# Designed miniproteins, single chains, continued (5): the designs that were tried, part 78

Each design is a single chain, and the fold is of that chain. pLDDT is the mean over its residues in the fold that is shown.

## One batch from the design tools (miniprotein)

Design m18703
Fold by ESMFold2-Fast:
Structure m18703 (fold): chain A 68 residues (1-68)
Amino acid sequence: FNITAVDELGGTATLTLEGSSIAVGMKGTLSLNGITLPGTITEVLDETKFTFTSETTGLTFTLTIKKS
């Protein structure tokens, strides 16, 4: 499913997850600044905040869910 999220730097990103929920170990694709980064959710901090680690760069992004 698709989630619109905000990075810690205030950037807006779209996250497409392979599953139907935000959970540690869930694989997905992060689209940020026109770049597409496959990766995995590495930590769930609360109901709206989690970390996503890019498998290409190894960078970890802290994302906050942006509601419609």
Scores: mean pLDDT 77

Design m18704
Fold by ESMFold2-Fast:
Structure m18704 (fold): chain A 89 residues (1-89)
Amino acid sequence: SAPASRAEIEARLEAELEELIKRGITAQDVEDWLREARAAGAPESALWWGARVALLLSERTGEEPRNPEEVRALAARAEARLDELLAAA
């Protein structure tokens, strides 16, 4: 069981999201960075985690992503991977 590890990961992610929000960074800003990362040949797994950040920013701020269907699909892959990693711990 990894509830403590999950809580720590989630607390760290919440702190990062708060910092992004404080700086006025939006889901669309993250999508722009993901587009540049993809053009630079970033691995798909990196795009999954970035999309999860965009989705969480959208949920907290109420701003819609430019491509909400794509962001949700990519974020779902990150969520599935996180669940796998936490189940293995």
Scores: mean pLDDT 80

Design m18705
Fold by ESMFold2-Fast:
Structure m18705 (fold): chain A 100 residues (1-100)
Amino acid sequence: ATPEELRERAIEAIERVAAELTDPELKALLLQLREALEREDWAGARELVAQLNAKTQELLQQGRISLAEASAVGQVLTIVDLLLAGLNEAAERLLDEFEA
């Protein structure tokens, strides 16, 4: 896939995960990440990934989200991190697994 196609697939993955989330703050942060990717705001996307990782861990420790919700968010954040690092082949493999 092209970098543009991988970005579009990552945006779709974010939308699918956000739809399944019960915590409104985590959902809002994930949708902000989607907007950053749409704008090609790579610096903003990196900041949001860091915030989402921290928030997901906090909510999981507090029992406010399920392990399944935390896992789904973690998968999407890993995909975004790979894209931000230019590791497009690894990102494509993880997207293929996520979409299976």
Scores: mean pLDDT 88

Design m18706
Fold by ESMFold2-Fast:
Structure m18706 (fold): chain A 84 residues (1-84)
Amino acid sequence: SARKKIEELLKEAEGNFEKGLTDPSKAIESFEKSAEAAKELAEFLERLRNVESKMLPSELELLDKAKKLYQESKEKIKEIKEKQ
């Protein structure tokens, strides 16, 4: 269940980020969905870190990736809104 949630959130974050890059008409909506999924993934992984004595390297990489996707999505939204 935890692994499935991580996989679903990662897929949602990455998929919506790619859609934001490829579909200008849905860019803001897609980056907002990407940011929300990335934030939820990062928060979920941070909660797991508090339960586990040591985080696996793969989990640390996913946490870093989630945090980067969140920041990149927020920056893309800002850039688009500043041009409107």
Scores: mean pLDDT 82

Design m18707
Fold by ESMFold2-Fast:
Structure m18707 (fold): chain A 67 residues (1-67)
Amino acid sequence: NAQQHQQEANEAMQRALEYAEKGDVDKAIEAGARAVQHALATGDPELVRQALAGVRKAIELAEEKKK
């Protein structure tokens, strides 16, 4: 179900941002990768593009917060 994968992608992205805010780069990357995997499972290229952009922002935020 594409809707379930979208929901799981959103939840994984939320976790990635929470780890990013704490400066946990490794966990932000891991959660972000999970979000991308679920976005890919929806078959929607726009959701994949949004997930990739979100992962990049989460990693950049985590690296800023780490320092």
Scores: mean pLDDT 84

Design m18708
Fold by ESMFold2-Fast:
Structure m18708 (fold): chain A 79 residues (1-79)
Amino acid sequence: SLLDEAEEYREKIEDEEAREHIEGAIKFLKTLADQASAAELRAEIAHLERELAENEDNPYAKKAYEAIIRALRERLAAK
């Protein structure tokens, strides 16, 4: 699953700040995304896209963000 993919990449991130941000995004996906409005999902996706752009040089962070963003977009499309 996209969640399992994101969690696997998170474990390979050496940058503690990037790992903490990704952990927060995973927690949102697991606990809040189902109850989130379309506007809240769009705001989270936009936030994570900015974080991804700032982590272009970190391949594991990039892949984790891409997996989380894709999962959130699938949830948004289902609304």
Scores: mean pLDDT 85

Design m18709
Fold by ESMFold2-Fast:
Structure m18709 (fold): chain A 82 residues (1-82)
Amino acid sequence: SLEVIEKQIENFKNYLKNKKNMTDIEALKKVVEMLSLAYFHLNKDYEKAKEYIEKAKSTTDVDELEKIRNELMEDIRKVLES
């Protein structure tokens, strides 16, 4: 279910922060990178996946990264529900 996926994403972010000693921004960038790859594999839309990756790389604001993550997660939900 999508709730299980969301919990696993949060667990992974916490793992990166607590076990790999990453900052909030570093952990969020890794989450966005992995979700972008998941989106590509589910939808085969390389251009859109690339846009998310490029946006995440250029962003240094945690709030903007969380917005990108939420938009990407919504796109993943739409693909999984279709």
Scores: mean pLDDT 81

Design m18710
Fold by ESMFold2-Fast:
Structure m18710 (fold): chain A 80 residues (1-80)
Amino acid sequence: SAELQEVFALEEEFSKELQARIEELRAAGASDAEIARAALDMTERLAKRLLELTKDPKLRKEIQEGLEQTRARVDAIIAG
């Protein structure tokens, strides 16, 4: 479907941007907490775009649950 193709395109773009941002932050001497925060901010932007793209309640729930799991992992990194 066109929706699925757009989701895959956004995921591929996100993966490349995320890796480039992590490498940039590491080169600048950023802490694990700073890198984790940047990754979360990027993931939240992706989740927002995906939720605007799909009306499927099951897929929307999976996106929201995935975001909540990512937030919990980032909070653990920042706390440790």
Scores: mean pLDDT 83

Design m18711
Fold by ESMFold2-Fast:
Structure m18711 (fold): chain A 80 residues (1-80)
Amino acid sequence: KEEEVKEEIEKIIKYVEENKENLDAVSERGKELVELLKKDVLEALKKLLKELLEKNKNSKDRNEKAIEELELYLKVLEEL
C-alpha cells in the first residue's frame, strides 16, 4: 500500500508538471501542492485541498478552472 501511495503521488506530481501552464489560476497553490506531495504528507494535502475547494466554491469571485483542478486532485488523493 505504501508503494501504491508513492506511485499515485508520483502520477499527481507528473500531471501537475505536464499541465503547469494550465495551472495559472492556481499557480501558488499548485506549487504548494507539489511541495506537500514531495514531503509525503498525504493527509495534510487532502485537508488543504478540501479547504481550498470549499473556499473557491463559496467565493464571490468563483474560479471554475481552479475548482475543476482541485476536484480532480482531491479525487485522485481520496482513491489512495
Scores: mean pLDDT 65

Design m18712
Fold by ESMFold2-Fast:
Structure m18712 (fold): chain A 117 residues (1-117)
Amino acid sequence: SAFEERLRRIGAYLGYEEDSESLTTLVKAAQVIYDAEIKKKAGVKLSADQQAALAAARATIAALDARARAAFTDADFARLHELSQQGKSRRAINAEIGESLIAILLGIRNSELKHIS
């Protein structure tokens, strides 16, 4: 519930508040990207299936980001990062997932995946 409350606050800030399906989709996609980045940091190469899943997850987040794109500013991403830092003071495990999501959203804003695929 605390994790879900934090995701709802992040979603509200990004304009996903009224769409619980978009939040659920965002979380699932973020988990795939997070798991891939952990494997990459461990020096483990992704399988073809894992690479396909990663590409699909990034495309999903890019599509969701595009729905709120007009409202996104650098100040918005800075605030989202601040919210992630506040999350660390409550529960470390739940905070780490939120921090990874924010890092992914910041990366997507400045990446070639910024456009709907």
Scores: mean pLDDT 56

Design m18713
Fold by ESMFold2-Fast:
Formats: structure tokens, sequence, C-alpha cells
Structure m18713 (fold): chain A 68 residues (1-68)
């Protein structure tokens, strides 16, 4: 289902953020990487623009939280 795909994407994004933090990436580098990754997943899985924007907003908040 689309819900399962979005859940899996979120888990992948969380893992990617943790990896970038461990590697000492900046907030700006991590945000840019996550934005690109969301775009790539949206194209791969055929997400709607609404679903893509929701993921972008979600990942931006998560990055801000992890770097606060």
Amino acid sequence: SMEDKIRDIKEQLERAIRQMLRQGASREQTLAAMTQLVTDYAERYGLSEEEKQELLEWVKRLVEERYS
C-alpha cells in the first residue's frame, strides 16, 4: 500500500539522518541530502505532489529537531 511505502521511506530517511550525524555532516548538508532523497523516492514510487510535500515538511522538521 502507499501507506506502507511512505512508512518505509520515513524509516530510510531516519537511518540516513543518523548516518550523516555520525559522519559529522552539517545541518545544511543533511537537509540538502534529505531533500534530494525525498525527490528521488517520490519519482521512484510515484508519490503525488501532496505526499511529496508532506514528506519534505516532515523531513525538514526531523532534521531541525536532530540538529537542535
Scores: mean pLDDT 88

Design m18714
Fold by ESMFold2-Fast:
Structure m18714 (fold): chain A 91 residues (1-91)
Amino acid sequence: DQFRKILSKEFTNEEIKKIFKIADIDKDGFLDLEEFKKAISFIIYRNKKPIGPPEHSDLGIWTVLFEHMFKQADIDKDGRLSLEEFVALFS
């Protein structure tokens, strides 16, 4: 619930697309689970620390939520997220 609240109402589509683009290391237009974790880490960073990437001492609990959100966003169940599926998490 806290995780969904962070994602669903606080970011514009433009910000979400920028985060996706940064996390898409392979430039293939999709995020795997590791790239998705990176994208969500940028979102957590904005809510916890305004300067530099956060020290993710509590990332262990968030990892379970990231995997759940990845599974929910992966509509095609192909183990990767398109930009549209990623944006849908926040819509």
Scores: mean pLDDT 63

Design m18715
Fold by ESMFold2-Fast:
Structure m18715 (fold): chain A 95 residues (1-95)
Amino acid sequence: SKEKREEMLELGFLASLASLVRSALSGDSLDGTETGKRAVEAMAEAAFEGILKTLEKQGKTALAEQLRNSDRDAQIALLDQKIAEYDAKLKELEE
């Protein structure tokens, strides 16, 4: 149960970071203003770097490299896939 709680916190964090990055890459803005767009883009850049470093720490270096070398559309597709995977795993751990 302790291990499940720790995994849920990590997955939730990763899902949140991936969602933030995905939104910025698609051009979405939380407040619709130019200032808000710039803030989301800056946060997304930091979150993207954080995701890549987390993947590298977990030994998923090939996935991190694929994200770095992918164009925007491919990055969005990969992030959508990872968000879905994290959400599905969180749902399984809610037992």
Scores: mean pLDDT 68

Design m18716
Fold by ESMFold2-Fast:
Structure m18716 (fold): chain A 74 residues (1-74)
Amino acid sequence: MPVARVPVTVPASLVPAGGQARLTALNAAGESVGGGAADAAGRGTVTIFDPAPGTYTVVAEGAGGTATTPVTVT
């Protein structure tokens, strides 16, 4: 299956020093289609399986809270 690896930036305040944030990629229907992790600098990569081109929602969950960011697959 085709796979997209999409770099994601999340607020570093979600991720305490030495920790990670969990990333979940959601399609337009709100279904989980991929995931990844972000580091303490707020930098991560989400892997999306069999992606159609378009905008996905990435939910980042860490000890500092939750943030949502759009990512685009071309």
Scores: mean pLDDT 77

Design m18717
Fold by ESMFold2-Fast:
Formats: C-alpha cells, sequence, structure tokens
Structure m18717 (fold): chain A 74 residues (1-74)
C-alpha cells in the first residue's frame, strides 16, 4: 500500500541519516559524508523503482527529503 511504502521510505531515510552521523563520528568530512550517503540513496532508489516497489515520483521525493535531512544532521 502507499502508506506502507511511505513508512518504509521514512525508515530508510532515518537509517541513511544515522549512517551520515556515524561517518562524521568516524572523522569523514561533512561534505564527503553528504556525497556518499546521497549517492548510496540514489542507487537504492533506482533499484526500488527497477523492481516496481516504488514510483519514480516517490523516489524523487525520497531523495529530496533525504538530502535535506542529511544536511540538517551534519
Amino acid sequence: SHAAAEARLEGERAWLVAMARQMLADGVPAEEALALVTRAARQMADEWVARGEISEAEAEAFLRALEADVRAAL
């Protein structure tokens, strides 16, 4: 369902933000952590779209929200 897809994307976004914070804790520069996490998120989103699990519009919304969340966390 759409609600289940939204809940899944929120969970994935929270996990990626936690990954960015862990990178900072490990000494990775903020700009590099942002670039690595957004690249990983794009690859994941592309795979989800390819598998028919989410729409392209949902993938774009996820990536936009993820970048904002990561920037706010760094």
Scores: mean pLDDT 85

Design m18718
Fold by ESMFold2-Fast:
Structure m18718 (fold): chain A 100 residues (1-100)
Amino acid sequence: DRRAQAQAFVAAFVERAAQEEIASGGKLDGDAREEEFLAALRERGLLETVQELLAEQRAAAEARYAEMEALPPAERAAREAEIYAELAKTLALQAEAAKV
């Protein structure tokens, strides 16, 4: 499954990049890392598959946004507050994990 291969490759690349970022103290060249990632995708023939996955994720996000726009104002405000609360919680957990 080419989609599963693309997802596994992206996950492995992100994990490796994160480890290298930590080891370098955040001084890595992001542009060079992006070029490395794109080149690796091209060599593996996964670039098109990754682009398709990103397009699907964007379409899903747009559909979710349209659904939110269709909600009554009170329900939309409550849903937005819930999303912001979960995001803040996730960021706080990630910050604490990074300390240890």
Scores: mean pLDDT 69

Design m18719
Fold by ESMFold2-Fast:
Structure m18719 (fold): chain A 86 residues (1-86)
Amino acid sequence: MRVVRAELVAEVDGRRYHIRLEAVETGPGVTEVRIEVTDEVTGETVTRTLRIEGMSAEEALRALIEALRESVAAAGGRVLSERVEV
């Protein structure tokens, strides 16, 4: 089973969020991505799981990193760090 991970730290309005992404190929042409967002101030974690068809784990992970970067920028924030583990 192919598993890839990424960890990002984003800052929006002076608050830091730790974002963890884990993409796993669960079947032929099927990838599940788990997204965890932790607010550094409150310690609260929000978890979401997405099912993506037609992408490899690496492709799905990269697409979600790009989407997260766009979302952070749209919120007036910035990404402080990005680490990808393949």
Scores: mean pLDDT 82

Design m18720
Fold by ESMFold2-Fast:
Structure m18720 (fold): chain A 92 residues (1-92)
Amino acid sequence: MLPQGSLAVEQLLESIQAKNFDRARYYLALIQRLAQVGVRSPQAKQYVQLFVQGVNAFLQGNFDEAKQYLEQALSLNPLDELSRAILELINK
């Protein structure tokens, strides 16, 4: 449900890869605000909630929780390249 090619999503991934977690938190918060305004479907809201919880868990170092939330997010949106990329980082 999150746009794969959106600037906010790309900047979030780049920030995580650069280990700039302050910047990652900024873009995650921006994605949450955009979703609150633009996402009206209950299924899309559930996806965004799982995605945000997964990324927050990852940024806190809670990799087991992050993996569970991001795998659930991917089950709702298999085209979510960002969740997939973060899961690959957890398994390094």
Scores: mean pLDDT 77

Design m18721
Fold by ESMFold2-Fast:
Structure m18721 (fold): chain A 83 residues (1-83)
Amino acid sequence: GEAKEFAEKIFEENKDEKGLIDTKVLEEAVREYMLSKGYSEEEIEKAIKEAKLKFPPDANGKLTKEQAIAFVEYVEKKLKELR
């Protein structure tokens, strides 16, 4: 889906030498992407907060590719549930 393609692109552009992405970098990219889709900052921040609880970063604040994709898909799912 579109969210998965976006997540894969952001991961490949921002991954470190260990194949991990900084959660703060992912959060910023997701925030900008969802704002461009017409969601409010309040709705986006709530969805990001819930995604962080479901996909917690490691001790260095990093996520794997699979976790990054799941994070973005979860944010999209939560935002699409809003009416």
Scores: mean pLDDT 87

Design m18722
Fold by ESMFold2-Fast:
Parts: C-alpha cells; sequence; structure tokens
Structure m18722 (fold): chain A 98 residues (1-98)
C-alpha cells in the first residue's frame, strides 16, 4: 500500500539521518557533504521537473552545510535536508499511486 511505502521510506531516511549524524560527530563532515552532493546530483537527473524546486532547496541546504562553523549548525541543516528529501519521495509515491 501507499501508506506502507511511505512508512518504509520514513524508516530508511531516519536510519540514514542517524548514520550521517554519527559521521558528523566523528569529524567526518567532508564525507557527509560528498555523499549528499552525490544524492542531489542523482535527484536532479531523476526527479520530475515539477519537483525540481525541492531539489533546489536541497542544494541551498548543502551550501549551508558547507558554510557551517559548528557541528550543531551542520546537524540542523542535515536534519532539514532529510525532511526535504522525504517530501520529494512522498510526493513522488503519491503521484505514482494516483
Amino acid sequence: SLEELKAKARAHLQKLLDFLKGLIKAGKREEVIAMLEALVETLREEVPEKYQPLVDELEKLLEKMKAAKTDEEMLKYVEEFMKVALEIVEKYLEEEAA
């Protein structure tokens, strides 16, 4: 069902967020940025044109992450990034189900 797919997407993105938070706390900010840059590039190519503004929001958050001076600031932007990524996934799943 659509609700089961959304629940699975939320669970997987939460696990990814927890993993990324662990990397940031371990001082591996550059690796987190590189992984999220690769994800944004993939979404830019694969996501339908009407959801491209959400991909633009991910790129803005990525630039904020690069400029972040503290782990707390970086963690905040990573959490916001994952919320936008989930929104893209959920909107895509809803449209495919319709």
Scores: mean pLDDT 86

Design m18723
Fold by ESMFold2-Fast:
Structure m18723 (fold): chain A 68 residues (1-68)
Amino acid sequence: MSAVELLYQAAEAGAQGDTEKARELLDQAIKASNGNGGLISMAGALRTAIDQGNTDLLAGMAQALKMS
């Protein structure tokens, strides 16, 4: 599974309120990113949104990742 797919799944899980699953998928995405700064930056933004409970932002990020 690619880092982008893991980021999408993390954003989707977070948007559904499953914060534990979202955090686990996010950790996997960071490991799969191979030091890609853009992917790591996106993962950081997702973690912040998850911690804030910002489900609207997480849903928007999931949509962007799916459409990219």
Scores: mean pLDDT 81

Design m18724
Fold by ESMFold2-Fast:
Structure m18724 (fold): chain A 83 residues (1-83)
Amino acid sequence: SPALEAELARLQRRADALRNGYEVTKELYRRSGREFNPAGKKILADFEAQAARVDEIRARVAGSATVTPAQREELIAALRALL
């Protein structure tokens, strides 16, 4: 449905922006010789684990001859869990 496709596109843009923010922060810390504290390391690890799950679902959807509403809803749910 157009509404599900619009929601998926919105969530993907937000997820991409969030991932970029983490990558920029990691690079800044690396360049300055700084390390994340334990809480920051856990937040990053939790984000990377959920991002990997999103990437796995996205790969399955991309490999499908026809994308079903159920596959779109699964991807939307995974993206919402990431955000």
Scores: mean pLDDT 83

Design m18725
Fold by ESMFold2-Fast:
Structure m18725 (fold): chain A 112 residues (1-112)
Amino acid sequence: SDAKKYLEEGKELYKKGDYDGAIEKYEKAIKLDPKYAEAYANLALVLYKKKKYEEAKKYLDKAIEIDPDLAEVYNNMGILLLEQGDTEAAKKAFDEALKLDPNFQEAKDNKA
């Protein structure tokens, strides 16, 4: 779908450190699919990197509201907690991601 295409383009821009480009793509994904929980979770991660902590929390909460079983939300929460220096809370978030998706390689790598 076009929404999924924008999600993937946003992920690639995020990996390159183009946070503004990533935001634009995630917002396009959300516009096409307003219930795309993964797009909200990824938007939250980018907003945190830009130090927009209140907006990041708002979109992370929105992702959980749409899909409380989305492993990507807990993986992104773990990344945010690591950047805050809370390694124990981050480990628990990655454990929750792996409980929801045992094959989630990124969450395994982040926990190590």
Scores: mean pLDDT 86

Design m18726
Fold by ESMFold2-Fast:
Structure m18726 (fold): chain A 77 residues (1-77)
Amino acid sequence: SVEEEVREILEDPEKAREFEKKLKEEVEKIYKELGPDVPREKFFEKLEERDKELAEILRALLEHNHQRHQQIVAEEA
């Protein structure tokens, strides 16, 4: 499941590197096709078209990072 994939990426540095490498390759392909100034919505639409599971994992990781960022800001305030 996407949840298990996200957990593995967060807990295993090797899984994190594999995900980062795959994501970077897909990002480069999308930016080559749509340009570097592509809006976030369009980027995710293209990523979902190319690799739906990768897009779902990225959304989950971004949500996790957003929650973590909110916690850090609250601790520093």
Scores: mean pLDDT 74

Design m18727
Fold by ESMFold2-Fast:
Structure m18727 (fold): chain A 65 residues (1-65)
Amino acid sequence: SEKEREAAIELGEALSAGDREAAYAAASKLSEKARETALKLVDAGLAGDEEEAAEYSGELAVIAG
């Protein structure tokens, strides 16, 4: 849905800015199925695993779009 796509974009922007609180807030706006992938993305991004974060970001874009 459009709202889910918007939330996924907000999540990507928050992670790019290093804003942990905004990233978790954006993830909470997603459906439960998309949220699982979004939480993995946040965990990978905050751990500094850029490659794993990029993979989950791609998966989330497919789920949301």
Scores: mean pLDDT 76

Design m18728
Fold by ESMFold2-Fast:
Structure m18728 (fold): chain A 87 residues (1-87)
Amino acid sequence: KLSKEEAIARLKEAAENEDLEAYEELLRELAAQYSPEELADILLEFQKEYAKILEKEKGIEANLEPLETAPRERRIAAARRLQEKLA
């Protein structure tokens, strides 16, 4: 299992390289390994740093609500929905 910091770093690397397959595979791996609470925290930090890159990732936006302005319970619910979709 990756740490939160390692997970964010690897998501950033895949996104920067525009490697959609690696990015999606990593996202599925994280969804399987982390709780909804942990995944919500990881996705929030990633969204803050790479909002423009996320706009290029068609399909990911459809699974992710804007997390920055959402209360924690809503972020957890969004992460849970993503995990269900990726299962």
Scores: mean pLDDT 69

Design m18729
Fold by ESMFold2-Fast:
Structure m18729 (fold): chain A 75 residues (1-75)
Amino acid sequence: SMEAALEAAGARGQAAMDNLVNLPVEEQLRILEDIAQGQNLKMTYEEGNPDENSLREQIKKVIAGDADEFVIKAA
């Protein structure tokens, strides 16, 4: 179900948050993409350098269900 998919995606996001120091930015982006797919959220990529704090913030927003769309800076 969609609810189960959202919970599973949220759990993966939370695990990435707990292990940010050990995860490359690419893995964090994949987790965000998985969560967005589960929620049918719009993701927009802008040119720029990703940073772990910005990714952490976006993951938190998606897990909390506070985002219908979000912007990620990617090189």
Scores: mean pLDDT 58

Design m18730
Fold by ESMFold2-Fast:
Structure m18730 (fold): chain A 70 residues (1-70)
Amino acid sequence: SDAELRELAREISRLSGLREENVYGFLRKMRAGEVPEDLGLALLAHEMRKTGASEEEVARVLARIRELLA
């Protein structure tokens, strides 16, 4: 749902420092098939790692993205 996607965007925003609205738009593009899933996941993982997110936090977020976009 849009509500779950926005909640996930807020979490990614907190972990990456990216603006929530930009993350939300990016996740919507991934869901629409405009951004390949593997590329989108790699970009978001990179942004979260840049700000010091743990590998456990990154893995959890990526799993949630995969489940929500499936």
Scores: mean pLDDT 88

Design m18731
Fold by ESMFold2-Fast:
Structure m18731 (fold): chain A 85 residues (1-85)
Amino acid sequence: MTLGQQLLARRQALLDEIQATIAALKAQGIVLPEEVEAKVAALVQEGLALFNQVNDDSLSVEQRQAYLDQSFALLEEALALLREA
């Protein structure tokens, strides 16, 4: 696989795990606090927006790496919040 395909696969795996975690919590009858649900949604949206910015040809290699690192960090933070609920 190309590096781009590996990054897309990693992003999809994190999104799938976030969705599966939410589904598992609901199946257990766990009600997420509104603040946690809102923060998870915001982190996912910010992470996806940053990932989409990586394709901007005006960005330096360093800026692209920073956007990728921040995108994955936001998705991991969303997953961590769900695991602590």
Scores: mean pLDDT 79

Design m18732
Fold by ESMFold2-Fast:
Structure m18732 (fold): chain A 87 residues (1-87)
Amino acid sequence: GNSEMIELLRKQLERLEEYIEKLEELIKEGKASEEDKRLLEELREFVEELKRDIELIEQGKLSVEKAIGSLLRAIGLILDAEALLSK
């Protein structure tokens, strides 16, 4: 149901925000590559989009198909962040 989809998306949002914090820490320490900086920008942009999508689902204004699309993109970005940060 919508409640289960919202819970899944919120969990991915928390994971994405955790990777943003890790990338911001690397920048602050002067250890970030240009690839790290590009990923951080992409993650920040997607987090704002995902927050909006979650609100739209809660309001019944986003289709389940679009919600699944957002979930798959979130998972893809998390995998990209994990691969990059594992070095």
Scores: mean pLDDT 85

Design m18733
Fold by ESMFold2-Fast:
Structure m18733 (fold): chain A 72 residues (1-72)
Amino acid sequence: SMDKELEKEYMMRLLRLTVELVDRGGKAVEEARKQGKSSEEAGKVGLEEMEKLVPEFKKKAEELKKELEEKL
């Protein structure tokens, strides 16, 4: 049904947001390592980058939920 398709779309787009968050953290790790930081220091940089982005991604997830609820 259409409702199941919208639920699936919500889950898939939420997963994409999660993947984007992890990808941005990973890029911060790669950049830190290119700058000569240790694996441990680079890992901390990646985690801090993800933590800064969490409020933005939570807002995007809430906006996504509202968008799809309007279609249900």
Scores: mean pLDDT 80

Design m18734
Fold by ESMFold2-Fast:
Structure m18734 (fold): chain A 62 residues (1-62)
Amino acid sequence: SDELFEKAKEAIENDDYDQLNELTEEFSRELAAHRGDPAAYARLQEKLKELNEFIEKKKKEK
């Protein structure tokens, strides 16, 4: 959701990896719960992908 994405971005900017990991798991749980809603599923999947890519980039570039 938008709120989870906003919190995730803030955690990334603050290098709060523990919070970021928890938020990523929450996204995954929401994704699984919305498998019957294509629009919600697609948006959550896209945000989760973007979040994971940003986490990986941050880990490598630090």
Scores: mean pLDDT 72

Design m18735
Fold by ESMFold2-Fast:
Structure m18735 (fold): chain A 66 residues (1-66)
Amino acid sequence: SEVSEFISEKLQELTARHPLDPDQVQRVLKETSKVLKLATDDPESRKEAIRLLEESIRRIEEELQS
């Protein structure tokens, strides 16, 4: 799906710039899984899913830079 492809692409970009440990990867996947479930419930959630994923990735990247 479009959302799954977005997640995969962004995780690959993040990993290329910063080494992610298994716990960090698991946290991202756990958060994105929750958002994907919401996207399945209704079409409106799909748009919000992409926004939330982008925000979560941004926060994780900021944390990695610390």
Scores: mean pLDDT 65

Design m18736
Fold by ESMFold2-Fast:
Structure m18736 (fold): chain A 68 residues (1-68)
Amino acid sequence: SPDQEALEEKIQEVIEKGVKYGEELKKKGDPDWEEKMRKYIEELGKKYNIPPDMTEAAIQVALGRVRL
């Protein structure tokens, strides 16, 4: 459905933006990079009207990618 496709695209954008932000913070040696990335993704989730459970799933995916 169009609504589902739009939501999936927003979730993917939020993950990509979160990963980029987290990687830049980690590269700078920011000890709070995980918390800052989480807050950034939470704010993007609110902006894109993503359900909280899906926003948390996006955070977990982003954390897994940056922790590499």
Scores: mean pLDDT 87

Design m18737
Fold by ESMFold2-Fast:
Structure m18737 (fold): chain A 80 residues (1-80)
Amino acid sequence: KSTLEILAESLGIKLEDYSEESLRELGEKALEKEDLAGVMLIIVEALNRRMFETARELLEKLLEKYPDDLTAQGLLSQLE
């Protein structure tokens, strides 16, 4: 199993595909559970799959809760 599949199972989400919608849902669920490491893993996976809009949306939501996260700030600045 991939790390992303393991994360999805831990969050109660069934990954049928690695679509932008699936990754967005998974990222929002991880953020709701305050799983910061999980959110960052999903953002990195979205970036690797060239899903830049999904990555930006998740980074923006992450920074709403954790505005001092330097890693998230750096990643978001590269997408602007």
Scores: mean pLDDT 78

